Designed miniproteins, single chains, continued (3). Designs and how they scored, part 107

Each design is a single chain, and the fold is of that chain. pLDDT is the mean over its residues in the fold that is shown.

## One batch from the design tools (miniprotein)

Design m11948
Fold by ESMFold2-Fast:
Structure m11948 (fold): chain A 65 residues (1-65)
Amino acid sequence: SMEAELNEGMARMVAWTLPNAVDVRFEGDTVTISLRDVTPETRAALARYAAIFAKRGLTLRVEEV
């Protein structure tokens, strides 16, 4: 499905650009990114991803582990 392909592509994009991300989960209309050591650079990247996901009608949730 197109949704599955988009989700897989976005998960790979997050993994490539946020090396501290340990998990990316798509659950309904929510994307949860679990990561270690949130830095200012990580926060800036997360803000950009929140905007990208919002264009798809998805809400970004961040969990520090």
Scores: mean pLDDT 79

Design m11949
Fold by ESMFold2-Fast:
Structure m11949 (fold): chain A 101 residues (1-101)
Amino acid sequence: SEKDTIKKITMEILNKLLEELEKAKSVEEAVEIMRKAFEEFIEKVKKNNITDVDLAIGAAEAIATAALGELSKRFSEEEVEEFRKRLEELLEEMKEKLKEL
């Protein structure tokens, strides 16, 4: 099912993403890691012929939430807020791309 395929894609992206974010030294580096993770997510969604836009958007939002949680463990409150704002901008760009499924 598309739901099972999206769960698999999301877990694959999250496992790699969380490992890379653990090593991030700055908010700028974390944003670059997130941008690449979202690009890979869209590529995998398209390759697997996922057409459920709402399901794909929900998965992208879950990925964003997990990334914020990871940075909150190591970065200051001010750095996490900067990351959140930039992540929200990236997530809106990703949602628009996912609407093209």
Scores: mean pLDDT 87

Design m11950
Fold by ESMFold2-Fast:
Structure m11950 (fold): chain A 66 residues (1-66)
Amino acid sequence: SEEATRYVEEARKALENGDVENAIKAALKAFQVDPNNPEALRILAEVYRKMGDTEKAEAIEKAAQA
């Protein structure tokens, strides 16, 4: 989805700038519009890891490769 890809890019840029709040918002939007998109799952996992939720990040990464 083009919409999901735009949110993934927004989340990635926010993470690069250390803006975790905007990163989580964008990552959740990407996941909401296309929950099966591997890029959306990957960025969501990265954001959870930045927030300290390593267990959720790992689970999402494993699911994205199934």
Scores: mean pLDDT 81

Design m11951
Fold by ESMFold2-Fast:
Structure m11951 (fold): chain A 70 residues (1-70)
Amino acid sequence: SAMDAEGLAAALESAAEGASGPASEGLREAAEAAAKGDTKAAAEYLKEAAEKSPKSAESLKEGAEAAAKT
């Protein structure tokens, strides 16, 4: 759904700006995938970013859950 994809993309863009290194890369790739409506790819990128940045895992899980709904 457009609402889930737009919301996810916006959240991921914000998270990427606040992140560094591998987490930032994963979040940026997830945001691009979400913007295209590819929520499966977005969820995969978020999962990888969460594994590399445990402190950001809660925010990344919220993004992945939104992606899974779409």
Scores: mean pLDDT 68

Design m11952
Fold by ESMFold2-Fast:
Structure m11952 (fold): chain A 72 residues (1-72)
Amino acid sequence: MLEELRERALELLERLGLPRALAEALIDAALAAGVALPPLETLEAVEAALAKADPEEIAARTAEILAEAAAA
């Protein structure tokens, strides 16, 4: 379900240090812009990979990529 993918994406963003309200706004803005959420399997793989990286650098780079995608 899209709702399940959205909730999983929210959990991932919160784990990266974003407050829930901001994470919800980002997901909603991305969906409104036509950005599709990746499948659960992909989100889980990304989450596992991010757990082994520097969270501050990953959060900053992810924010840049999302801003670039949303700026279309």
Scores: mean pLDDT 67

Design m11953
Fold by ESMFold2-Fast:
Formats: sequence, C-alpha cells, structure tokens
Structure m11953 (fold): chain A 86 residues (1-86)
Amino acid sequence: SMEEELEEREREGLRLMAEADRLAAKGTPEDLREARRLAEEAARLYREAVRLAIENNEPVKRIIRLGMLAIAAGGEAVVLERRLER
C-alpha cells in the first residue's frame, strides 16, 4: 500500500542518517565521503516520501515533517562535502 511505501521510505531514511552520523564521527576522508553519499540518499528518499504523501492526500503536518527531514538530510550532505574540501 502507499502507506507501507511511505513508512518504508521514512524508516530507510532514518537508518541511512544514523549510519551517516556514525561514519561522520570517525572523520576519515573515506568515512566522510560515504557519510555524504548516505545523507544524499536519505534526502532523496525523504523527497520521494513527500511526493507520495502529497499523492496519498496525507495530513499537511506529515508532509511538513517529511519535508523538514529532507532539508536536514540535504543540509548534512552539504556540511560533509565542505568537510571534504581539505
């Protein structure tokens, strides 16, 4: 169902962000590159979740929450990219 697809994308996005955070904490260039890639992947999943939520006529509150998660994940990817400019 579309609800199950939304829940799956939310869960996967949260999992990817948790892994990105763990790798970023290690601080090596390789870990930072992988963390950035995972954060970008999470941002993509959250943007897809926003689109699905709109299509499924989900409450505005849920759409806003998913949008905020997408912005946060995208922002983290940018911060990680800047850390790689060493």
Scores: mean pLDDT 88

Design m11954
Fold by ESMFold2-Fast:
Structure m11954 (fold): chain A 70 residues (1-70)
Amino acid sequence: PLLTSEQRGQLVQLAYSFVHPSPEQLEAAGRALLDARDPEEAVEAVKAQIPELTEEQVEELLRRARELAE
């Protein structure tokens, strides 16, 4: 996986802080992150499971994913 278990948790927690998705959405987002090859795929995976995320929140998630993947 692109990200460690801890780093995936950080992205999921950031998404939670923005829109407070359901436990099922958070679990699905965490699983989808396992298949991500780059930060862009990671953020697309999270958005697919948590469609309530705004464009600005998606941009912040992408910034964070890029930092973590360095």
Scores: mean pLDDT 82

Design m11955
Fold by ESMFold2-Fast:
Formats: sequence, structure tokens, C-alpha cells
Structure m11955 (fold): chain A 65 residues (1-65)
Amino acid sequence: GEEKREEILKAIRDILENAPKDASEEEKLERVREELRKLGVNDESIDSILELSPEELLEKAKALT
């Protein structure tokens, strides 16, 4: 539900805000993928979320939290 969505958004923010500035887009998205899998998000939902760039994901996560 909503609580799970909030947890997912916070995880995305934490990963992307604390990612090394020299990390590739691919490395940033892979870290998000791993954390979402740990939270029990299915691969289809993860793939949909990760269609966005890291910058776009961070903007959306900030707007929705």
C-alpha cells in the first residue's frame, strides 16, 4: 500500500542522493534495482521504475515524498 510506496521512494532518494558523483548512470540504476529487490518489488515493477534516468527518478522521489 501507501506505506510500502513511501519506503520505496525513500530508498530511491537515499541511493541517488548518496551515490558517488563519478558513478555511471548504469551503476546508480543497478543500486536502485538491488535495493528494490530487497524490499520485495517484482522485476516488472522495477523495470518500469528504472525506465527513467537517475536524475528523473530523484526528482520524482523528492516530489512524491
Scores: mean pLDDT 77

Design m11956
Fold by ESMFold2-Fast:
Structure m11956 (fold): chain A 57 residues (1-57)
Amino acid sequence: ALEEAERKGEEAGEVYGKQNKLGLAQKEGTRSGLEIGGYPAAMVGGAAANVAALKAM
């Protein structure tokens, strides 16, 4: 569950980070995490998306 949220966050971060859309990357990572495992997974997905997006920018 948490591992899937992290993976989904990384995917969102890479896609939207390349477009310089950090806020959208964070929103999509958090949303995907929330759907998978509630608040804990949302935090993991959002954090992973943020890190991946910054690396892609």
Scores: mean pLDDT 78

Design m11957
Fold by ESMFold2-Fast:
Structure m11957 (fold): chain A 100 residues (1-100)
Amino acid sequence: DPAAEVGRKVQEAIDTVEKLSFPNDPLKTLVELLAVTARLSEEEIKEILESEITPALIEELRDRALAAIENDPRLTPETKAALKRDLDRAVESALALLNA
């Protein structure tokens, strides 16, 4: 199940970033997680990571990721709620890093 696999990878990566106080590029890691959750292609993710990361881009990725979570019939309501909370934390962290 690609959606459940993406959700699990996003959760594990968010947990890893939060546990590791000093990732080499935390902003790029969080942006990549948002793009994966939004189900962007590998090519789209590469283009985003090579582009200027703006608050508007982070908000667009959040909205796409949220839609992907909400529209996945394979996710339970409890899993959707957990992924939405993790998404909110990732967005907050990414915006804080961008504005630092």
Scores: mean pLDDT 73

Design m11958
Fold by ESMFold2-Fast:
Structure m11958 (fold): chain A 76 residues (1-76)
Amino acid sequence: MDPLDLQIELGEEALKRAEALGLKDVVAQIYVSLGKLYMEKGDKEKAREYFEKALEIATEAGSPVRDEAEKLLEEL
């Protein structure tokens, strides 16, 4: 398996666990990480989807991850 694809798979598993626990701050951080991995893979559309989800959840949680997600969306 490509190391990048493995990191995405692990991130998706972490996301499911964080969502089940209601950890919105952690969910936002994982969405940013997944978006960055998809940027490295060259999938800008998927990266944008994850950064938009990170922005939404981080805004609800009052997390500083919101500012990082906004910046990453501007760089796409």
Scores: mean pLDDT 85

Design m11959
Fold by ESMFold2-Fast:
Structure m11959 (fold): chain A 60 residues (1-60)
Amino acid sequence: KLAESVRPYNPALSAEQQEAVRLAAEALLADPDGAVQAEIQAALAAGDIERLRALLEELR
């Protein structure tokens, strides 16, 4: 399609940051007591996907 040449990209987040946001949301939902909420927020702000995955794994 002609529009492919002007495909809009999400300017807010890279693909890696979009993945980080998704992981952070999952981790926050898995943390009902908010015990690691601050750590999840800090890892998300840093774009640390590995940290977010570790936190989610610990919470599951």
Scores: mean pLDDT 69

Design m11960
Fold by ESMFold2-Fast:
Structure m11960 (fold): chain A 60 residues (1-60)
Amino acid sequence: MSPEERALELMVRLQELLQRGDAAGAKATIAELERLMPELSPTLQEVVRTVIEQAESALA
């Protein structure tokens, strides 16, 4: 699986976990996205960063 494909999969998973109120699962998924970020294009890094910021706000 490409880093881009993996990032898209993780973003979908993050949304599902947030909808279910699984804070632990959401935090683990955020950590995976953060580890993956250096392998992504600059455009996708921007998208992923925004998604992480929104998720962190939802978990606060």
Scores: mean pLDDT 84

Design m11961
Fold by ESMFold2-Fast:
Order: structure tokens, then sequence, then C-alpha cells
Structure m11961 (fold): chain A 72 residues (1-72)
């Protein structure tokens, strides 16, 4: 499960780099479902921002910030 989440997260980052924002969102959502991480939420936020969905971008950025504080 953890290794699967890491692979999905890496695939999502590659999709994001290629500009395939819809695929990136799908992959990041699957990764977060297996293991929620601050980095995962932050990348999901960036993908939504790139698609112009500012409301979801803000929502997921706040989730990343909350989780980051809990991990530290």
Amino acid sequence: AEEEAKKLFEEGREALKRGDYEKAIELFQKAIELKPTAEGWNNLSQAYLAMGDYEKAKKYNLEAAKLLKEEN
C-alpha cells in the first residue's frame, strides 16, 4: 500500500510536469486515498491551480498545511 502510494504520487508528478493536469489530479487523489501526505495535498492543490480551479486549489493547500504541522 505505501509503495503503491509512492508510485502513484511519482506518476502524478510526471503527469503534472507534462501538463496533463487531469491525469495528475487522478493519480494524486489515488495516492492520497492510500496514504495522505502534506506533499500529496500540495501537489493536488497545484494541479487544480493549473486548471484554474482556485477554490479546490485553496482547499487542498490548507489540508497540506494542516498535515505538515501535525507531522512536525
Scores: mean pLDDT 81

Design m11962
Fold by ESMFold2-Fast:
Structure m11962 (fold): chain A 66 residues (1-66)
Amino acid sequence: MIDELVAELAAAIEELARAGGISREEAKLLLVKRASEVQDELLAADEAARLALLVELARALAEEAR
């Protein structure tokens, strides 16, 4: 469900902010920068797949911050 993926993305962004010791707005900006590196994959995906990819990217960034 898209609503579930949106909630999961919000939670992943909060976790990235916590792991990195940065604000939620800074975490969103960091995710946008990383997403630009895989822009072609995001553009090819439908809305649900795009949200799932963004969740995975946010979680990967949180892992890197540890």
Scores: mean pLDDT 79

Design m11963
Fold by ESMFold2-Fast:
Structure m11963 (fold): chain A 85 residues (1-85)
Amino acid sequence: RLEELREEIARAAREAARAAGASEEEAEAAAEHARRLAERVARLSKDPEEALELLRRAAEAGAAGDLEAMEAALEKLAELLRKSL
């Protein structure tokens, strides 16, 4: 379900911000920005579920402090979106 993926992305972004030393207010702002990004990504992609899954993977890697895995997921997402435009 696309709504579930969007909320998982927002939660992971909040956790990633906290892991990076953000305040709770900054973490909530990061979650809101991630939710907005997920909506745009889903709208632009010919495969919204795959695009959101890549974004969720990137956010979860960021929350875990795995910047290399986060960058790899974001590169795959960018390629998918580029092919959809």
Scores: mean pLDDT 78

Design m11964
Fold by ESMFold2-Fast:
Structure m11964 (fold): chain A 47 residues (1-47)
Amino acid sequence: MEEERRKQYREELKKINEEMEKTTDPAKVAELRERYLRLRREYGRWG
């Protein structure tokens, strides 16, 4: 059950990280950072 969510989580983190590396816009970086923290908050609750 959790495996599918873990794969999705890893894929989203990778996309966010790649986007951050390519982005020079501070506003976009802030948006990506918020998304990253939201994902960690959701998945962190499950260990």
Scores: mean pLDDT 74

Design m11965
Fold by ESMFold2-Fast:
Structure m11965 (fold): chain A 69 residues (1-69)
Amino acid sequence: MSKKKREEMFKLAKETVKKEAPDASEETIEKLAKAAVDTAEAMEAMGVPVDDELVKSIARTIATAYLAK
């Protein structure tokens, strides 16, 4: 994954996490967004095509798992 693509996906993941967990701190939102981007990057390395919808789906899943604790 290129640096520019990773930065764009991180921004998208942050927006998605913030929508799912608006009461979370900015630090928590950034940590969850980073986990989503790291997951997407690992999937791309395994040959899975990564688009904006996949990144949003991963971010929603991570935010939901966080809220379930």
Scores: mean pLDDT 81

Design m11966
Fold by ESMFold2-Fast:
Structure m11966 (fold): chain A 72 residues (1-72)
Amino acid sequence: MISKILENIRKLAEEGDVDTALVFASIVLAIAKLSGDDPEVIEYIEKAIDALNAGDVETAIEYLKKASELAK
């Protein structure tokens, strides 16, 4: 379930494990694109990755929350 994976990625980011959160977010993005998941979920995952790469962890957490909620 992609929603649970996104919630766990959010928890990693909240704990300060940004590098691991980035790796798992990238994997989940690849899986979502390959499986044809909701384009809005994909968009929020991409925005979360961009925010994590920019060091904006707070913004990344908000995008991961939105992606997780939409993926339920």
Scores: mean pLDDT 84

Design m11967
Fold by ESMFold2-Fast:
Structure m11967 (fold): chain A 62 residues (1-62)
Amino acid sequence: GAEANALIAKGEALVAEGKSLLTSNPDDATAILKGIGLVLQGIGELYEGSLLLGAALPNGVS
C-alpha cells in the first residue's frame, strides 16, 4: 500500500543521508554516530515497509 511505499522511500533516503555524513565527516565522532543512526533508522523503515508490502499483497497478484 501507500504506507509501505512511503516507508521504503524514506528508508532509502535515510540510508543515503547517513552514508553522506559518514563519507563527508570521517574524523567527526558526532557526525559518525549520527550517520550510523540514520543508516540504522533507514534499515528499520525498509524492514517495516517490506513487512507491510507482504501483508498488503492481494491473494493472487500476478
Scores: mean pLDDT 77

Design m11968
Fold by ESMFold2-Fast:
Structure m11968 (fold): chain A 59 residues (1-59)
Amino acid sequence: MSDEEKAEIAEKTALDLTAAGEAVNESRLRESLLEAGVSEEKIEELIERMRKKGVKLEE
């Protein structure tokens, strides 16, 4: 699975959680993506896109 595919799955999951009224923990998200082999640069791009789409990043 490519970094792009991993990022898309994470973004969809975060949007689904936000739609359900749940917060996304930014630290856990970063940790999970790093463990999955996604670069820090790609993680920062993903988090910025999620903020622009209205994902609640907290805890």
Scores: mean pLDDT 75

Design m11969
Fold by ESMFold2-Fast:
Structure m11969 (fold): chain A 65 residues (1-65)
Amino acid sequence: RLEELEEEIRELERRLEELQEELEKLADQKEPEALERRMELGVREVELAVRITVLRRERKKLEEE
């Protein structure tokens, strides 16, 4: 279980990095569509970051057992 949890965290971290790269590409675009997309991706970034944080806390608790 602990090893599976670590693998899931790594996968989510990779997805987060990909999202951040997309956000950087959109940062210089002033089009309304680009602004809306950046806001949507920003929400997804927060959701992924929260999930990663929760899983890291769960991993730490399992390590203490």
Scores: mean pLDDT 79

Design m11970
Fold by ESMFold2-Fast:
Structure m11970 (fold): chain A 62 residues (1-62)
Amino acid sequence: MTVTLEVEVEDYDKVEPKIKALGGRVLARLPNNRLLVEVPEDKIDELKKIEGVKSITEPRLP
């Protein structure tokens, strides 16, 4: 199963290839140094350990 998450990053260009290496996808670049990403649910802990990732939040649907 994949999950959609918002990731606060220090640098988009440094973090995007690392997310792809985990089998994730970058869906969009968001303002305020945030990425909207889709990652395998079992890779969330690895996503948190990526250098340049500051926080991870689950997007709330309106």
Scores: mean pLDDT 78

Design m11971
Fold by ESMFold2-Fast:
Structure m11971 (fold): chain A 62 residues (1-62)
Amino acid sequence: SDLEKLRERIEELKKEIEELEKKIKEAEAKGDKKKAEELRLEKEIKEGLIGILEGVIKLVES
């Protein structure tokens, strides 16, 4: 179902965010400020997308 696909995408995004957190720490350890900022922005975008997808699920379940 479309709802199952949305839930699967949310779980995929959560895993991608966890990987980004590891990459952010690695960039910070290397002193690569610009790379760390780019990765934080990518993380913020994915977190925003999770919020949108969760909102869509709530509307469809209502």
Scores: mean pLDDT 88

Design m11972
Fold by ESMFold2-Fast:
Structure m11972 (fold): chain A 70 residues (1-70)
Amino acid sequence: MEHDIMAEAGRAMAEAGVAPLEQNRLMGKIQELLDAGKLDEVAKAIELLRAGKVDEANALLDKAIAEVKA
């Protein structure tokens, strides 16, 4: 469920030591992609966050959002 995905993303960010403001921004981007049905991109972003690759996760989310809006 989408709600479970958001909970997993939040946990991954907390474990990676992401600052609260950046967590809020990343959660917003993940929610936008979930609303667009981009589950594969969300899953990849969560894996990057779990690996501590916050900048790469942000770049992936930004690219996916741009593709949705095109």
Scores: mean pLDDT 79

Design m11973
Fold by ESMFold2-Fast:
Structure m11973 (fold): chain A 68 residues (1-68)
Amino acid sequence: SAEFEAIVERLRNAQSEEEIREALEEASRLLKEMEAAGVPEDEINAYADRVLEAYIEAADRIARQRAA
């Protein structure tokens, strides 16, 4: 999904906790829309895992920037 890839890109490029929060809110909305549309649960879980991975990387990066 182009929308999903854009959200992952936003997380990877996030420069603040606020940008992470906004991207996570969009990801949550998109995942709920996919579930309502009948996308298989295993595919939804795979997308959720990718969002979680991007979030962890972005949070670590911002934490390191704040420590500098």
Scores: mean pLDDT 82

Design m11974
Fold by ESMFold2-Fast:
Structure m11974 (fold): chain A 55 residues (1-55)
Amino acid sequence: MSKGEAQGLVGLLSQMSRDDLLALADATTDPKIKEALRALAEGDTEKALELLTEH
């Protein structure tokens, strides 16, 4: 996705609880999105943004 779209998604997801982010990560089959959600649950917004910006 574009960097702007990834930033918007990260901003939205960062409002979710850790438990909700981990539940989404477990339900996700895409390894990059799974890792991005786990990074957000750990508070690593920068890593999550990099993982979502696929290029």
Scores: mean pLDDT 77

Design m11975
Fold by ESMFold2-Fast:
Structure m11975 (fold): chain A 90 residues (1-90)
Amino acid sequence: MARARARVRVPTADGGTIVAEVEAVLEGATARARATVEQTGRVAEAVVEVPGGDAREAVAAAGAVAAGQAAGVAADAAAAEVTELEVEPL
């Protein structure tokens, strides 16, 4: 298990960008992330499968989905940029 925190920048389907603070927990190949959108303070959670259990991919994939849900728009998780990544083993 690992806990990861990062700032995630995600392009949206409407041509915008979401910037969110993301906290994710990684258990095997399952990532559960909570994203808080910086401009609005809106929060959402998402659970995604991450093959190989990589913390950066977990934050990018689950965090991008959660950020899109919090903003109410479809987010391009594959184009997510992860900065300030901190990983703590659990």
Scores: mean pLDDT 79

Design m11976
Fold by ESMFold2-Fast:
Structure m11976 (fold): chain A 55 residues (1-55)
Amino acid sequence: IPTEEELEKETKRLIEELDAKAAAGEISEEQAERMKEIVKEGMKFILEQLKKLAE
């Protein structure tokens, strides 16, 4: 099971990749923003589940 710190690092990497793809014109900035929100929401959900499992 990844640690909270590892999940945060992966989230940042995914966000940076989405920003890079938008800058390269591979996706729109609006698509990148929506995908970043989905990633952040999913990560928060995973962290909540991990906290429940740790207690």
Scores: mean pLDDT 78

Design m11977
Fold by ESMFold2-Fast:
Structure m11977 (fold): chain A 75 residues (1-75)
Amino acid sequence: MKEEIIEMLEKVRELATGSLKLAIDDAIRKVKESTNPEEILRIIDALKEYARAHQAPDEVLELLDKIREKVKEYL
């Protein structure tokens, strides 16, 4: 689970620039430190809100939605 979510976040990172890349790096670190899917879901939701607030490309937002759905499969 965590390895798959981290791999998906790394793909999002490739589409990101500037401060969004740093936010994704922080999210990857937090996912690695997390102990359950509920914590991971909160991390992804926070990252998605940050991306929306900073007008991230639609492709980034769509990938974050796919990651969110993937985490929900483990709830």
Scores: mean pLDDT 83

Design m11978
Fold by ESMFold2-Fast:
Structure m11978 (fold): chain A 55 residues (1-55)
Amino acid sequence: MLSPEQLAQEFDRRVAAYLAGQLTPAERAALDAWFRSLSEDELLAALDALQRRQD
C-alpha cells in the first residue's frame, strides 16, 4: 500500500530512466508489468501527485 506521493516518486524515477534509454529489455518488461499491476485509483492518485509537484 503505497502513498500517492511514494507512487508518484516511483513513477517519475522509472519514467526518467526509460526516457534516458538506460533500461535493459528485461527492466522495460518489468516496468510494463508494474504499470499493469496498478489499479485505476492508484494511477489517478499518482498523476494527481505528479501534477501538484509541477506547481
Scores: mean pLDDT 69

Design m11979
Fold by ESMFold2-Fast:
Structure m11979 (fold): chain A 100 residues (1-100)
Amino acid sequence: SQSPKEIKAKVGDKVTLNYTASAPTTFSWLKQKEGEEPKALIINNSIKVPGVDDRISASGSGTNYSLTIDAVKEEDFATYYWSDITGPITHGSGTKLTLA
């Protein structure tokens, strides 16, 4: 499950989004701004999509996965989805990052 459902943050904050999967798997983290298509940030567990800021990092152990955004910027306010890329793509309701 993805937690929390919403994070309220200020510019400059460090935020961490968590996901617990049913089993260890290959994953992606996606970012979606309102009115836009989802964009991949991290693919195949550790590969950053070209152009993704070094402030954004992913980690995981066993079934527990995290996306960390260090020093939040205005462009980071979006909905973030964890996605299993092994088989049919399934993602939850996501975590919405909003300005506090």
Scores: mean pLDDT 74

Design m11980
Fold by ESMFold2-Fast:
Structure m11980 (fold): chain A 92 residues (1-92)
Amino acid sequence: SLEVLDEEELEEVKKKLEEEKKELEKKIEELEKKGADVEKAEKVEEEVRKLLEAGKIAEAIELAEKAGEESELAAYKIGLVVGEFELEKVEK
């Protein structure tokens, strides 16, 4: 739980989230290089980001799952957006 982590646990969570972000960025780059539908993935990423910013978590998850089934690139890009929000929550 991020809400009750002590200082040492917060540092470990940050490190893990940063490592997961780096791994996702690498996978995104590999898929883009293979000619995955970047425009479609970016559009869904923006929609998920807006839903998360509005606090519509359930709607964001539903859109993310649907997009991930249609595009592996969209799944990884959405994973990055979620990871960014988790990092911001830990850093606050």
Scores: mean pLDDT 71

Design m11981
Fold by ESMFold2-Fast:
Structure m11981 (fold): chain A 55 residues (1-55)
Amino acid sequence: SAMEKKRRERLKAVSEINLAIQKGDEDKAIELAEKYFGPEAAEFVRRMIERRKAR
């Protein structure tokens, strides 16, 4: 079904976002978060990255 396809795409996006964060590719992580989960998720990811840099 279309919902199952979207769910699989989101699961792959989560893996890609985590990998981008680990590699320090902030722009890619934020872009993927916004594309698949919306602007609030992108803001959350941006804040997470900023917190990691502050340590």
Scores: mean pLDDT 80

Design m11982
Fold by ESMFold2-Fast:
Structure m11982 (fold): chain A 93 residues (1-93)
Amino acid sequence: DLMERARLAVENARWIVEFRAEAAPVVEKLLAENPDLVLTDAQKAAIARALEIRRAVEAGRLDDLIKEELREFLELGGISEAEYEAALALIDA
């Protein structure tokens, strides 16, 4: 069922966004408590992205972030174009 797969894609995308937003203050606290931590460029980028996601969620842009995650699922081949379009329609309803 296309609609069932679209709903699961939205649920998975929402979970990832909410998880990253929740993880951001935990990581920020860890860094504050461990100022001598040497981070790779990839780790710094991941932390910056998580903090950006948290701020966007706090600004009421959760649906926009879910759409961005759905686009990534599509680009990585995790969902079909039809599932992506159906998922966007579910968010915009």
Scores: mean pLDDT 84

Design m11983
Fold by ESMFold2-Fast:
Structure m11983 (fold): chain A 77 residues (1-77)
Amino acid sequence: MSKKEIEAEAELSLVKMQISILKKYLSKIPKEEIPKELEQLEKIIERAKKIAEEEPSLREEAEEVIEEAKKIKEELE
């Protein structure tokens, strides 16, 4: 496993954790914090897209993360 692969896996694990936390606290997010959370979700989607393009072995996992992030974004809008 290359350093690049390890870094990509670590990044993907981090964004998956962030999504899990957001899903748990969706109903408890203050209305004034929603714009900030939407910006974070856009960044998560961007990072996952890059991983899907650069690391074929992680493509399916990254695509799942993108789909979950988009669903959360729709719920917060």
Scores: mean pLDDT 79

Design m11984
Fold by ESMFold2-Fast:
Structure m11984 (fold): chain A 75 residues (1-75)
Amino acid sequence: GPNPEQGIAAAEEYEKQGKLLFAAHAYEEAGDSYLEQGKYEEAAKAYERAARIYESLGLLDKAAELFEKARKLRE
């Protein structure tokens, strides 16, 4: 899969540019990549960042889904 660290860097650049939907998608994809690597804490943090952006965009169901995914990865 793609390098999740590169995905985080891309997401941070999208946030800086105000491209919030692109940033949220990039954080979510980075979370999925960390999860595939068994890096559960890093995946949880990426999902939480994506969820906060989706929440700010009014995409509340998507935000709730990602917060729940992050919670489960932390036991």
Scores: mean pLDDT 88

Design m11985
Fold by ESMFold2-Fast:
Structure m11985 (fold): chain A 67 residues (1-67)
Amino acid sequence: MSRAAALTTAGELLYIAGLINADWGKKEEALKDLDRAIELYEEAAKLGDKSAEERKKKVEKEKKKLE
Protein backbone atom coordinates (compact mmCIF):
# COMPACT_ATOMS: atom_id res chain seq x y z
CA MET A 1 0.00 0.00 0.00
CA SER A 2 1.38 3.42 -0.97
CA ARG A 3 1.27 6.29 1.55
CA ALA A 4 -1.43 7.99 -0.58
CA ALA A 5 -3.59 4.83 -0.54
CA ALA A 6 -3.06 4.43 3.22
CA LEU A 7 -4.20 8.03 3.84
CA THR A 8 -7.30 7.52 1.66
CA THR A 9 -8.17 4.35 3.60
CA ALA A 10 -7.71 6.17 6.93
CA GLY A 11 -9.95 8.98 5.64
CA GLU A 12 -12.64 6.43 4.70
CA LEU A 13 -12.56 4.94 8.20
CA LEU A 14 -12.91 8.38 9.83
CA TYR A 15 -15.72 9.30 7.41
CA ILE A 16 -17.61 6.15 8.47
CA ALA A 17 -16.90 6.91 12.16
CA GLY A 18 -18.23 10.45 11.62
CA LEU A 19 -21.46 9.15 10.09
CA ILE A 20 -21.94 6.70 12.98
CA ASN A 21 -21.36 9.45 15.56
CA ALA A 22 -23.82 11.71 13.70
CA ASP A 23 -26.48 8.96 13.70
CA TRP A 24 -25.93 8.58 17.46
CA GLY A 25 -26.41 12.32 18.04
CA LYS A 26 -22.74 12.89 18.94
CA LYS A 27 -22.47 16.06 16.85
CA GLU A 28 -19.11 17.29 18.22
CA GLU A 29 -17.43 13.88 17.77
CA ALA A 30 -18.98 13.53 14.29
CA LEU A 31 -17.65 16.95 13.22
CA LYS A 32 -14.19 16.10 14.59
CA ASP A 33 -14.10 12.78 12.70
CA LEU A 34 -15.32 14.41 9.46
CA ASP A 35 -12.73 17.22 9.77
CA ARG A 36 -9.98 14.62 10.22
CA ALA A 37 -11.24 12.66 7.19
CA ILE A 38 -11.09 15.87 5.10
CA GLU A 39 -7.47 16.46 6.22
CA LEU A 40 -6.44 12.89 5.34
CA TYR A 41 -8.12 13.03 1.91
CA GLU A 42 -6.43 16.39 1.23
CA GLU A 43 -3.01 14.88 1.99
CA ALA A 44 -3.80 11.79 -0.14
CA ALA A 45 -4.80 14.04 -3.07
CA LYS A 46 -1.51 15.98 -2.72
CA LEU A 47 0.35 12.65 -2.96
CA GLY A 48 -1.43 11.78 -6.23
CA ASP A 49 -4.64 9.96 -5.23
CA LYS A 50 -7.13 11.74 -7.51
CA SER A 51 -10.09 9.83 -6.01
CA ALA A 52 -9.42 11.48 -2.63
CA GLU A 53 -10.52 14.89 -3.97
CA GLU A 54 -14.05 13.60 -4.78
CA ARG A 55 -14.20 11.79 -1.43
CA LYS A 56 -13.22 15.02 0.33
CA LYS A 57 -16.15 16.87 -1.31
CA LYS A 58 -18.57 14.15 -0.18
CA VAL A 59 -17.35 14.51 3.44
CA GLU A 60 -17.65 18.32 3.21
CA LYS A 61 -21.31 17.97 2.16
CA GLU A 62 -22.07 15.64 5.09
CA LYS A 63 -20.35 18.08 7.47
CA LYS A 64 -22.53 20.96 6.18
CA LYS A 65 -25.67 18.91 6.96
CA LEU A 66 -24.54 18.69 10.62
CA GLU A 67 -23.61 22.38 10.97
Scores: mean pLDDT 83

Design m11986
Fold by ESMFold2-Fast:
Structure m11986 (fold): chain A 83 residues (1-83)
Amino acid sequence: GDEELREAGRYASQGVQYAQQGRNQEAVELLERARELLRRASSPEEGERATRYLEQAIEYARQGRYQMAYYYSVQAMDIARRG
C-alpha cells in the first residue's frame, strides 16, 4: 500500500546516497530492502516492471556507478507510483 511505497522510496533514496558516498555494500542492502517493499506495495504488473528497474539500480550500486543507480532507482519509483 501507500505506507510500503513511501518506505520503499525512503530506502531507495538513502541507498543511492550511500552509493554516491562510495558505501556500496550499504547502498546495495538498502536498495534490496526497497525492492522487497516495492514488490509488496505494487500491483503485480507494475511491481514486476518497477522491480526490474530497481534490480538494475542494485547492480550499478554494486559496481559503484551511483549516477546509473540513481537513474534506475528514480524510474522504478516512478513506475511504482503509477500502479
Scores: mean pLDDT 82

